# Designed miniproteins, single chains, continued (2), part 24

Each design is a single chain, and the fold is of that chain. pLDDT is the mean over its residues in the fold that is shown.

## One batch from the design tools (miniprotein)

Design m4865
Fold by ESMFold2-Fast:
Structure m4865 (fold): chain A 83 residues (1-83)
Amino acid sequence: MVTEFAGVTVTGFSPKSGPVGTVITITGENLDDPSIKVYLGDKEAEILSATKTELKVKVPEGLSGIQDIIVSAQKVGQFTVTK
């Protein structure tokens, strides 16, 4: 069974770890959709820029350790927030 998320596709992200304020580049297709929301754990991440193939998002404050990356209600991987 597949989860629908408006045709947004994620193929990867980097870096895999960093402190609060790290800019994560998420790669994929249709990433310029204005309905896209990105979460790290339970915190919404700020979208700094959006193109058809890349999202740049900032790691929000208040997080530490391993956090799930969620793009348009789909878990795409884990990011480690360092201290």
Scores: mean pLDDT 78

Design m4866
Fold by ESMFold2-Fast:
Structure m4866 (fold): chain A 57 residues (1-57)
Amino acid sequence: PVPELSKEEAKERSIKGLIEAGVSEEEARRAADEAYKQAKDAEEVGLLSTGALIRLL
C-alpha cells in the first residue's frame, strides 16, 4: 500500500533519497520542489488523485 504522507513529508523523503543516491542537496531540493509544485497544482485543480500522482512521480 502507498502511505498517505503529507506533501511536505513526501518532498523531504524524495530529497533524502536523492542525496543518498549521490545527488547534491541543492539539486535534490530543486527536483523535489518542481515535482511537489506539479503534484500540488494538479491535486488542487482536481485533475489527478493523490494516488495517480504518486504512480506518475
Scores: mean pLDDT 65

Design m4867
Fold by ESMFold2-Fast:
Structure m4867 (fold): chain A 94 residues (1-94)
Amino acid sequence: TEKFLEILKELEEKLREAAKPLVEEKIANGENTPEAVLDILREAMKKAKIPEEAIKLILEALKIVSEGILDEANQEKALELIKRAVEKIEEAKE
């Protein structure tokens, strides 16, 4: 609940800081594809020290939404993956 929102805010800040130099590097190299964006996000999450298990769950959820087929089942699956990722992040802090 409150701890969940605290984790999300901390994660947002860490990802923002980690992603900035990676975005600048990819732009300088002309890598402006969806694949490059996902690679930046993966590396930013690793640099922010997000657990590898949580990174995999987040990337799977993003893949579901990025494929543009958002039916109720896909939305529920993506939300469940995010929930599990947050649980892994919370466990790693303990």
Scores: mean pLDDT 66

Design m4868
Fold by ESMFold2-Fast:
Structure m4868 (fold): chain A 86 residues (1-86)
Amino acid sequence: MHPFGQAMRYLEEGKRLFAEGKLEEALKAYEKAIELWPSLEDAYYNRGLVLEAMGKTEEAIKDYEKALELDPTNEKARENLEKLKA
């Protein structure tokens, strides 16, 4: 499979794991997605959500900033970033 296709599979796995409350496993899935495709905006945004849920605020901020750098139209990343920097 092309690296992008593998990254998308890990992104989907991470979303499923996060929905199941498996925060550490979700982080690992998103880390693999980013490793395979470093410009995958959705992986940074979703990893930020997991980090925020874990109370890792500074790490979540960095991921939301990276998501906005890659896709400035991600309104949810912008809103979450504004909330955490307030």
Scores: mean pLDDT 87

Design m4869
Fold by ESMFold2-Fast:
Structure m4869 (fold): chain A 66 residues (1-66)
Amino acid sequence: VEELRKKAGELLEKLSPEDADLLVRKGAESGKEGLEKAVEEIKKRDPEAAPYAEEAGKLLIEVLDL
């Protein structure tokens, strides 16, 4: 669990502050569905960050048991 949290944090650091905030905020507000929508929005507006957003979202879903 701690290792997954650390890895998710490292992936979030590779995102812009706006993209990282979007993932965390949407996950907190709407759980798994929020995280999935945030990842899709990041993929659309910041394609270079897409692989980091996808992996971070997946790890956050698992760590938070969403």
Scores: mean pLDDT 76

Design m4870
Fold by ESMFold2-Fast:
Structure m4870 (fold): chain A 70 residues (1-70)
Amino acid sequence: MEKIKELIKKIKEGKASLEEINEAVQMIVDILLSKGLEKEAKEFAEKALEAILNDDYEKLAKILEEGLEL
């Protein structure tokens, strides 16, 4: 949990590497899948990818925070 929160903070600050961004997304996907939330995991991954492709790291951080609340 703390590691994901630190990664989200780095993403908001524009300090995260692409590897760190991918790690944060994958960690949340894995958490959602472990809960049996397959549809939510897919929707989350699609939203996160869209934000990454648009270089919208502020929106990405919000998507990651929302994913943790599921």
Scores: mean pLDDT 83

Design m4871
Fold by ESMFold2-Fast:
Structure m4871 (fold): chain A 72 residues (1-72)
Amino acid sequence: GNSIVQLLKMVLDTEKIGRNDNFFELGGDSLKATELITLVKQVFGVEVPLDELMKLTKVGDLIDYLEQKLAE
């Protein structure tokens, strides 16, 4: 959803992300992934395991995974 896309843009400090982009190539790392998890918890009240998130490299896969977790 749009909310997850906005959090990704904030964490990666970029105005544009595409589903085929690689999170780590956009400047993402374990600290950025932890920042994203913290924001998801603060905004949506959902806890996301860092290990599961770090298995996902593509932005589109990250968005789909997080949106599914928010729907649980």
Scores: mean pLDDT 80

Design m4872
Fold by ESMFold2-Fast:
Structure m4872 (fold): chain A 91 residues (1-91)
Amino acid sequence: SKELKVATLLAELTAIRGAILVYKRIAENPKVSPEELKKIVEEVKRLLERAEEIAKELIELEPELKEKVEKLMEEFRRLAEETIRIAREKL
């Protein structure tokens, strides 16, 4: 159903947000290796790209969610950019 698909996509966005927060915490650790920092940059970029795809699909399925989804994506982009910045500053 459309409702089930919307719920699944929202759950995927929640999981992606959680993953980026974990990567941010790892990147903030002063003992993190350069190899791990490079992987964090790559994984966060991949997760942000997937989140953008999910956001587009959600808006197409439920146009009334547009404002809410756009606000979530603004938060996701800021969180991803901050995580990548922290990681790159240590490389």
Scores: mean pLDDT 89

Design m4873
Fold by ESMFold2-Fast:
Structure m4873 (fold): chain A 62 residues (1-62)
Amino acid sequence: MELEKKAGELFRKAVEAANNGDYEKALQYYREALEILKKLGPEYQDEIRLVEANIADLEKKL
């Protein structure tokens, strides 16, 4: 799978895990997606910020 598609898939899995209350699993998927997005470059800055905000929110719940 291409990096862009992998990042999108990980983001979806993170959202699903968070909705199910699986916060640790959601954090893992968000962190993996964030790593890929940062490698893809500055065009993904808005997505990076969104993922970082979701990570921060989940860490406050744990």
Scores: mean pLDDT 82

Design m4874
Fold by ESMFold2-Fast:
Structure m4874 (fold): chain A 67 residues (1-67)
Amino acid sequence: AAEARAEEHLRRAVEAWLAGDLATMAAHLAEARRLGGWDAAAVMERLRALSPESIPVPTWFPPEPAP
């Protein structure tokens, strides 16, 4: 359930990005990361799987917690 919800948020983030709605994209990426327990690299990998084009990592995307 949580992984499926995280994947849904990634799809919505891509849709928002294509529509030029960066705020909605940011919200969905943050929620996907929270629900999926994914770090930034894992989110980028899953985004590449959803789109044939390279999706730039937003500068506002939260960094991984420091060790």
Scores: mean pLDDT 67

Design m4875
Fold by ESMFold2-Fast:
Structure m4875 (fold): chain A 99 residues (1-99)
Amino acid sequence: VKQELEDLKRVVDSAIELLKKAKELENTDPEQAEIYRAVAILTLAVAIVALKHSDLPEEVREEVIKKLNEALTAVSQGKYDEAIKKLEELKKFIDEKLK
């Protein structure tokens, strides 16, 4: 359980950094911004699939999947700040479960 949450936290951190980079490049290099956005979407989608096959408690799994889907929806709509905020909220949730 602890290792799965630690691995998830690293994946969430990676997604946040990819989204920050996409936002930064949005006006200066739209093609590169789109690539970073696509990689962030793939990263989050893979995390959702992995969680469905994890040994995490069902209530924890459901809440994490819900928050990841909310972030994915925000990214798909180009709402990078909203997506980053959702992922940072998810990190806090994970940290509380690791205590």
Scores: mean pLDDT 83

Design m4876
Fold by ESMFold2-Fast:
Order: structure tokens, then sequence, then C-alpha cells
Structure m4876 (fold): chain A 70 residues (1-70)
């Protein structure tokens, strides 16, 4: 399961992504990934980072919502 700190970073990254601050969102997601041993969460975070790099913000937010429930 994700730690509360990792979940908070995912939530903050979602807010930043919604505001168009994609590079900052990606940095927080990389930090969240480093704070979790959950392989499923890491996969969802990696997919969300890729979506943000491609400008697919809505898909990234859905992936982050799934990750935060792990």
Amino acid sequence: MLSEEAKRLIEEAGVLAALGRLEEAIRLLQKAKSLTDDEEAKKLIDEAIRALQEGRVEEALELLGKASKL
C-alpha cells in the first residue's frame, strides 16, 4: 500500500497537472515513486508521467486516481 506521504505527493501532482505545471507535477510523481515499494503503484505513476510528458492531462489524472487507491 502507498504511504500517506506518497499519496499526498500524487494529489499535489494532480493539482499541478490540472494547472498546466507539468514539469513540477512530474518531479513530484518521481519523488512519490521513490517512496513506494508497490510495483503496481510504480507502474501507474510511470504511465501518468508518460501521459503528462505527452500533454495527456486527463489520462494522467485518471492514472493518478488509481495509484492513490493502492
Scores: mean pLDDT 83

Design m4877
Fold by ESMFold2-Fast:
Structure m4877 (fold): chain A 85 residues (1-85)
Amino acid sequence: AKEMAQQALRLAEEAIRLAKEAMRLAEESGNRRALHLGIAAAISASGAQFLAQYGLKTGDKEMAQQGLRDAKRALELAKEAKRLA
């Protein structure tokens, strides 16, 4: 449980980092689609981070697993946003 929550936190942090980079590049290029996707990725990653933190605090395996799934999805969105920017 703790290991999954820690992995989810690391992936969520990476997703936030990539989403911010994608948003910066999209703003520089005027790519509104990439900007919107980057914002969506950042919001999703923040939600994953909250679930992972809850899983760490309580030992809730289901919350840790959900946080990990959400973090992985957010990371893929952030990568796509950066690719489009």
Scores: mean pLDDT 85

Design m4878
Fold by ESMFold2-Fast:
Structure m4878 (fold): chain A 77 residues (1-77)
Amino acid sequence: MAEELLEEADRLARRAAEALRAGRYGEAARLLRRAAELAREAAELIREAGGDEELAELIRRAAEALLEQAERLEALA
């Protein structure tokens, strides 16, 4: 279910924020990559179910932003 994937993505993003505060950039990057993957899956499920296409696109764009942040953190780690 898309909502469960988004809840898991949110939990991973929160864990990534904690890792960032601790200076653990590699851990934060890994967590953000997984959060982005789950958010992308949720957006696809919403689209396939004939749901809100604007919401699905918003979630997809949020996933891309999380992935970009992960890539920047990997460069620092």
Scores: mean pLDDT 85

Design m4879
Fold by ESMFold2-Fast:
Structure m4879 (fold): chain A 79 residues (1-79)
Amino acid sequence: AALADVQRGILDTLIEALEAGKTSVTLDPERVAANAGTSVATVQAAIDALEKAGLVSRDGNTLTALASPEELRAARDAL
């Protein structure tokens, strides 16, 4: 499922950023869509789902993690 695959990809990017000492990542929705072989609408739906789950906050193209790397991994593995 494209939506779940995009959510996993975003969560993996956030986990890597947190483990590198960052709190946020900047994503280009068009690049994420191209890399995942999907639409920008699917990427936006994936980000909306992660915000609704309380895992991230969004400011433009910047996503800030609201959860620990452990919580983000648990959410990823549940997809």
Scores: mean pLDDT 85

Design m4881
Fold by ESMFold2-Fast:
Structure m4881 (fold): chain A 70 residues (1-70)
Amino acid sequence: DPRIEELRKKADEAYKSGNIDEAIKIYEELRTLLRQIAAEAERNGDTQLADQYRKEIEEVEKRIEELKKK
């Protein structure tokens, strides 16, 4: 999904520019989007795709927690 890639790039840009709070905000937006897409995949019977997005959600949540420690 191109929206996922775009949000990841925006979050990375914010982090590299020193805007940690903005990076966290964008990762939280990404997490919300990933949850929506995972739910849609599950409703469509695509459990493999839903599981993939749930793993990405875990990665994003870990990243948010790491950034909050800084």
Scores: mean pLDDT 84

Design m4882
Fold by ESMFold2-Fast:
Structure m4882 (fold): chain A 67 residues (1-67)
Amino acid sequence: MSKEELIKRAEELIREADRRLAAGDYEGAARLYEEAARLYEEAGELRKAAVLYTVAGLLRAAGFFEE
């Protein structure tokens, strides 16, 4: 995929993750943020990827209390 396509797909995954987060699905949101981070890494957007990995980690920690 082109760099532009990778970034666009990452942005779509972030929007879906935001919807999951709003619904209280912290684990689902974390997985989507991790997928978006991977696409940003592939696109060379390393700082954006690092931020998303951090967010996903925090959401996974929150999700441990929900099961």
Scores: mean pLDDT 81

Design m4883
Fold by ESMFold2-Fast:
Structure m4883 (fold): chain A 65 residues (1-65)
Amino acid sequence: MTREEREAGLRKLLETIRKYLEENKAYEGALGLLELLLDRAEELGLEEIAEEVREEIKEIKEKMK
């Protein structure tokens, strides 16, 4: 699997988590999934997608306050 294919896969997972959050309003569940996605992105050295995931985590945490 290429770096581009791997990044695209993680980006699609991020979009799926965003849809799950919108449909279910399950902030805690979405946050857990995003934390797992961030761990994978960091392990793979995909800093660009890791930064996108960190922004999503920040946004959800701000909404939970």
Scores: mean pLDDT 78

Design m4884
Fold by ESMFold2-Fast:
Structure m4884 (fold): chain A 85 residues (1-85)
Amino acid sequence: SLEELEQLALNYLEGLKLLPELQQKLRERIGDPKDWPARLEEAKKRLKEDPNDMEALFELVELLYLTDPEKAEEKLKAFFEELRK
């Protein structure tokens, strides 16, 4: 369900916030920040077409966390509200 996917995404976001070593590894592997806006929009598009696209879900959480960690939870919840419409 969308509720289960939202909870999974929120749990992953919390894990990223709590583990500085995982934060550093994510920054090393996520690629060029110049590509992040396009990748973020592609991840959102993929999830609108298939909410069970786990690769797109985790990429969305990772990119929201990296671009604005303080607002990542708010933005993630807003996106799931949009998916329910």
Scores: mean pLDDT 84

Design m4885
Fold by ESMFold2-Fast:
Structure m4885 (fold): chain A 112 residues (1-112)
Amino acid sequence: SLEDLKAEGERLVQEFLELAKKLIETASDETFRLLGEWLVEWARRYGLPDDLIAKLEEAIKNNDRELFLKVLEEMAQYLVERLKAETDPAKIREMVEELRGRVETLQLLLED
């Protein structure tokens, strides 16, 4: 159902946030920069708000992990709200699949 699909999407957003936090908190400065740039590129391609992208880029430039993590929480909230507001089943499926792909990528980065 659409309700089940939206619930799956919300769970994936939370999983994405927790994995990204773990990676960023434990990463070297160089790894943080590379992961941050990857997340910015994804956010830009996925059409996330320009103000959130600008804040992420500022956090990377200043090596400010605390700011980066706060902006990730803002992104997670934005994605949940976008998912809840969406009425097109095809777009909901697209959002869930995109989030699943990001979660899988972050999981691989946590593996040896």
Scores: mean pLDDT 85

Design m4886
Fold by ESMFold2-Fast:
Structure m4886 (fold): chain A 73 residues (1-73)
Amino acid sequence: SIEEIIEKLKELKEEYPELSYIIDTYIEILELKKEGKSLEEIAKEYGVSKETVKKQIENAKKLAKEFEEEKKK
C-alpha cells in the first residue's frame, strides 16, 4: 500500500539523513496520491510534467522495496 511505502521511506530517512531532501519529496508526492490527487493535479502543484510525477512515484516505490529487501537479509 502507499501508506506502507511512506512508512518505509520515513525509516530510510532516519538511517540516511543525507537523503532527506529527495525522500521528503517522494513522501509528499505519495501523500497527495493517497489523498486521491491525480497525476495531473500533483504535477500542477509542483510545476512539473505528469511524466515526471509518474517517474518520481515509481522511483519512490523502488527505493522503499530495495530498503525493505536489504533489511530482510
Scores: mean pLDDT 80

Design m4887
Fold by ESMFold2-Fast:
Structure m4887 (fold): chain A 74 residues (1-74)
Amino acid sequence: MEEEKERLKKELEEMIKRNMEVYGLDEERARVIAVTALKLRAIGDAIDYELETKDPEKALEEFNRKIKLIDEIE
């Protein structure tokens, strides 16, 4: 859990820097876009998980877990 949170936080920081450098966004806008992208990815991951496992309950639990991690590093 903590190791995943640390990786996610580093990924968020890298996305923010990339958005600022490539698109000329300020840090606040770059952060909003990066956080939104991570949340959209969590939705896609949950859908893929359900399709692979045929377990909507576990898919929802994984989705909620990932959203909570994103909210904690935001």
Scores: mean pLDDT 80

Design m4888
Fold by ESMFold2-Fast:
Structure m4888 (fold): chain A 72 residues (1-72)
Amino acid sequence: HMEELQKRLEESRKLAREIAGRILRATVPPLLAWAQESGRFSPQVLADLQRSQADVERWLAEEEREIKKLLE
């Protein structure tokens, strides 16, 4: 049953992306806030962390747009 296997794989990938996205959105901002408040990191390191957060947000937004396009 190739069709059933393909469906399960696609559903698994969608679920994995959704879970990963929610974990990243819940984890990265608090981690960045903690790093900023700790005062232990250089401005360059904080800027790099902030850039990483922006990259994650951009990737998640692009994935959401692609999924919506496929469902239309």
Scores: mean pLDDT 70

Design m4889
Fold by ESMFold2-Fast:
Structure m4889 (fold): chain A 67 residues (1-67)
Amino acid sequence: HMDDRMRQIDDIAQQAVDFAFRVHEEYGVDVADVARSRAYAMGTRAGMSSDDVRETGDRARDIARQR
């Protein structure tokens, strides 16, 4: 019963977090900030609404902060 919107948000957020950890290993950047920025870019390219892009970015940041 999970809707497609929530699944897409979770999938993009997790991919953004995985990207941020890889960038952190190479360049020592803030993982949460990179995860949010990556999620914004990925969500926008996927054609998500502005609200969904923002939610995806915030979720990616929160996942990254949990490690």
Scores: mean pLDDT 81

Design m4890
Fold by ESMFold2-Fast:
Structure m4890 (fold): chain A 57 residues (1-57)
Amino acid sequence: SAEARIAALEAALATYEAQMRAKAATELSAAEQAELAAQIEDARKFVERRIAEIRAA
Protein backbone atom coordinates (compact mmCIF):
# COMPACT_ATOMS: atom_id res chain seq x y z
CA SER A 1 0.00 0.00 0.00
CA ALA A 2 1.01 3.63 -0.30
CA GLU A 3 0.94 3.98 3.49
CA ALA A 4 3.35 1.05 3.91
CA ARG A 5 5.76 2.49 1.32
CA ILE A 6 5.64 5.93 2.98
CA ALA A 7 6.22 4.37 6.42
CA ALA A 8 9.22 2.45 5.05
CA LEU A 9 10.71 5.63 3.55
CA GLU A 10 10.22 7.55 6.82
CA ALA A 11 11.83 4.70 8.81
CA ALA A 12 14.79 4.57 6.40
CA LEU A 13 15.28 8.34 6.67
CA ALA A 14 15.15 8.20 10.49
CA THR A 15 17.77 5.41 10.52
CA TYR A 16 20.00 7.35 8.12
CA GLU A 17 19.75 10.54 10.21
CA ALA A 18 20.58 8.62 13.41
CA GLN A 19 23.64 7.02 11.78
CA MET A 20 24.89 10.36 10.37
CA ARG A 21 24.43 12.16 13.71
CA ALA A 22 26.24 9.37 15.58
CA LYS A 23 29.14 9.73 13.12
CA ALA A 24 29.16 13.52 13.54
CA ALA A 25 29.30 13.20 17.35
CA THR A 26 32.44 11.01 17.37
CA GLU A 27 34.89 11.86 14.58
CA LEU A 28 34.17 15.09 12.69
CA SER A 29 35.33 18.70 12.57
CA ALA A 30 32.75 21.51 12.52
CA ALA A 31 33.09 21.78 8.72
CA GLU A 32 32.55 18.04 8.30
CA GLN A 33 29.53 18.19 10.63
CA ALA A 34 28.07 20.97 8.43
CA GLU A 35 28.59 18.79 5.35
CA LEU A 36 26.79 15.85 7.01
CA ALA A 37 23.93 18.18 7.99
CA ALA A 38 23.65 19.20 4.30
CA GLN A 39 23.59 15.53 3.27
CA ILE A 40 20.82 14.80 5.80
CA GLU A 41 18.81 17.76 4.45
CA ASP A 42 19.26 16.49 0.87
CA ALA A 43 18.06 13.04 1.96
CA ARG A 44 14.98 14.60 3.63
CA LYS A 45 14.11 16.55 0.47
CA PHE A 46 14.52 13.43 -1.66
CA VAL A 47 12.22 11.41 0.63
CA GLU A 48 9.64 14.24 0.77
CA ARG A 49 9.54 14.41 -3.04
CA ARG A 50 9.25 10.62 -3.29
CA ILE A 51 6.37 10.58 -0.79
CA ALA A 52 4.63 13.33 -2.79
CA GLU A 53 5.01 11.21 -5.96
CA ILE A 54 3.52 8.16 -4.19
CA ARG A 55 0.56 10.23 -2.96
CA ALA A 56 0.02 11.73 -6.44
CA ALA A 57 -0.07 8.29 -8.12
Scores: mean pLDDT 83

Design m4891
Fold by ESMFold2-Fast:
Structure m4891 (fold): chain A 68 residues (1-68)
Amino acid sequence: MEEAVKFAKEKAKELGIPESLLNEKVLKELAEKLDYNKEYITAALKFIKAMGKLPDLDALAKFVKENV
């Protein structure tokens, strides 16, 4: 749990996603919706970066789980 949230923060920073788009609370919620799975988290963060905006987290989590 804590390790997956730390991973999500580090990966978001690596990908250049601004904290204004993806703050700690949103990252924790996203990680939880993705079952703290690092592969799902990485895919979701890449999609957020590509879109340049924060989508509906439930829809994003469903999409990632079905396609990753």
Scores: mean pLDDT 80

Design m4894
Fold by ESMFold2-Fast:
Structure m4894 (fold): chain A 74 residues (1-74)
Amino acid sequence: SAEELLREAEKLIDKADEYIKQGKYDEAIELAKKARDLALEAMKLDPSLVTRAIGLAIRAIGLIFEAELLKKKA
């Protein structure tokens, strides 16, 4: 269900954030990209979840940007 996709996206975002703290930038980027894609899929399946889905997608994109920037400086 769309709700299950959003719950999975949220768990992946939390894990990606933890990987960034550990310096595991490539793994964090992979998980954040998956979370973004799941959030966007959930929005397409259930448009009533658009606010939550967009919020999660923005958070995931932010983590991708952060990890890419930190990887470049490492």
Scores: mean pLDDT 87

Design m4895
Fold by ESMFold2-Fast:
Structure m4895 (fold): chain A 57 residues (1-57)
Amino acid sequence: SAFDIMKKLLERDSKDIPDFTKEMQEKVLEKAKKLLEEGVPPLVAIVESVREVTIEE
């Protein structure tokens, strides 16, 4: 399913990001899930959600 792909992408990305906390991972999944429900592809949903959660604005 699209959710399983999204989870695998996040797990891969979390290994490459230092200090990527469980709370940050949960926020990414929540945001990515909403984007996925709006028709955004899983890869794009994860990338945008990681960017939003990990980058200071």
Scores: mean pLDDT 73

Design m4896
Fold by ESMFold2-Fast:
Structure m4896 (fold): chain A 57 residues (1-57)
Amino acid sequence: ALLEQAREAIAAGDSETAARLAASAVVSGEMSVEEGLRLLAPDPRALALFRRYLSLP
């Protein structure tokens, strides 16, 4: 599942992969935007990339 892979990427410090997989999970309906923001909150770079991928402010 995309959410599992996103969590693994966060644990590995891979901000780009984490943000991309989390954004994909939101688009596919596996995760809400709010859940993605909470998941990526500890990684400011991943959070910024996630916002960019979803066109969030």
Scores: mean pLDDT 82

Design m4897
Fold by ESMFold2-Fast:
Order: C-alpha cells, then structure tokens, then sequence
Structure m4897 (fold): chain A 93 residues (1-93)
C-alpha cells in the first residue's frame, strides 16, 4: 500500500519503499504520489537517472500539479542535479 511505502521511506528502508510503491503502481499506473515516492527513494539511493525518469512520468500523468513541482525542486536542492531543476521548470508550465 502507499501508506506502507511512505512508512518505509521515513524509516530509511528505501528497498522496501520501492517495493511497496511498485505494488501500488502495478494496480494504479497513474498514481502520481507513488511515482513521486519512487523518485525520492531512488534519489536517496543515488540513482538520480531513475528518479528523473519517474518525475518526467509524473509530470506527463498529472499535468501542472504543485506536488510534482515541489518534489522536483526539493530533489534539486538535495542533489544539485540540474535535471531536477529542468523538471521543476517544466512542471510550472
């Protein structure tokens, strides 16, 4: 469940967070909160390319949702990776 994924992420159990979020997406591929959670978990593991890909998918599925923009900005501030800054700017269009 999404709640289990959030709890695992908060506990620093990133592999478990990924597993639970993927289970949510298997049932609902358009669940943007699960895509954002996966992006955070991958970024925390240093897998920035995977995180960028997931945020691009979230932008496509949820248009101009402020939560997507906020997630991209937070990951840019956390990682310094310019790709997250580009995603933040795209989410605001």
Amino acid sequence: SLEKAIEALRAGKFDEAIKYAEEVLKKDPNNVEALILLAFAYAMQGKFDEAVKLLKEAIKKNGKNPLVASAARFLYELTGDEEFKKLYEEALK
Scores: mean pLDDT 81

Design m4898
Fold by ESMFold2-Fast:
Structure m4898 (fold): chain A 67 residues (1-67)
Amino acid sequence: SMTPEQEELVRKLLREAAESSGAVEELEIREEVYRLLKEGVDLPEELLEAVENGDLEKARELIEKLK
């Protein structure tokens, strides 16, 4: 299992790669979903499906409803 420090390093590397490839928005949404899961937030199945399907607009709307 990764430590929190290793996990943060991996996230930074993924963000750097996404910035280079133009996939920043997808990475930001996945990072937010992961953060909510780590905080113990009960995420709706519809949000997870939207992320898996690459429906970034729907994923953003569902995340905003959880705030």
Scores: mean pLDDT 75

Design m4899
Fold by ESMFold2-Fast:
Structure m4899 (fold): chain A 79 residues (1-79)
Amino acid sequence: MVPPKEGIAQVSLQSAKYAKQGDYDMAAQLSNVAARFAKKHGLDEAAKYSQQGADYAKQGDGDKAAKYSQQSAKLALQS
């Protein structure tokens, strides 16, 4: 099975991909999932960035949503 950090990173990167494609609803859902999983595993900074990515996706800001989701993935892997 994928380690928790890698799983969180994969979900965050999928959120970024959907944000770049203009699927903001899916991007927001995946970023919220990543934020919840990151928080459960003590990755508070990654969780914060994923939550911000979800918020930007809900606002229709795909570029910021993707940037924050990508940063969340990077933080999860560096933990």
Scores: mean pLDDT 84

Design m4900
Fold by ESMFold2-Fast:
Structure m4900 (fold): chain A 70 residues (1-70)
Amino acid sequence: SPEERLREVLEKARAELDKATSEEQVRNIFEKAVKELRELLPEMSWVEMFVATAELIDLEIEKLLELRKK
């Protein structure tokens, strides 16, 4: 289902971000995840896409803050 694919994109992004050690890696992971979400747009509601995008942004911000504290 589209919801399962959306969950897979977010789960993969989270796992990759957890292993990221540089801001460049975080940016590349985010860009890849956004591209994958865009491919799901025809099958997803705007609300679902907005929520997923917000979750990705939050994950990116959290990881960038973690890296900058170190």
Scores: mean pLDDT 80

Design m4901
Fold by ESMFold2-Fast:
Structure m4901 (fold): chain A 95 residues (1-95)
Amino acid sequence: SLIEEAEKLIEEGKEAYEKGDYEKAIELYRKAIELLKEAARTGSKEEQIKALELMIEALSNLVKAYDKLGDAKSAMEAIEEAGEVQKELKKLKEE
């Protein structure tokens, strides 16, 4: 599934981050986010919720990786994107 593929990419991104390969971590997290955006547009409500929750995790990890590279602009953009995903998740959960 798109969600399972994205979870694998997030885990691989975390491994790259721990090894100090921040550029590779960013590539993997961004690939995961693209798959999760597709999952959030299809599937069940439960699958959409899971996709949005994983997007927030991936975006949080992107912020950390951009911070390590000193890319403050990209880190801020990822924070803003995470805020929009959080709002979408809240609406979907009817909160």
Scores: mean pLDDT 89

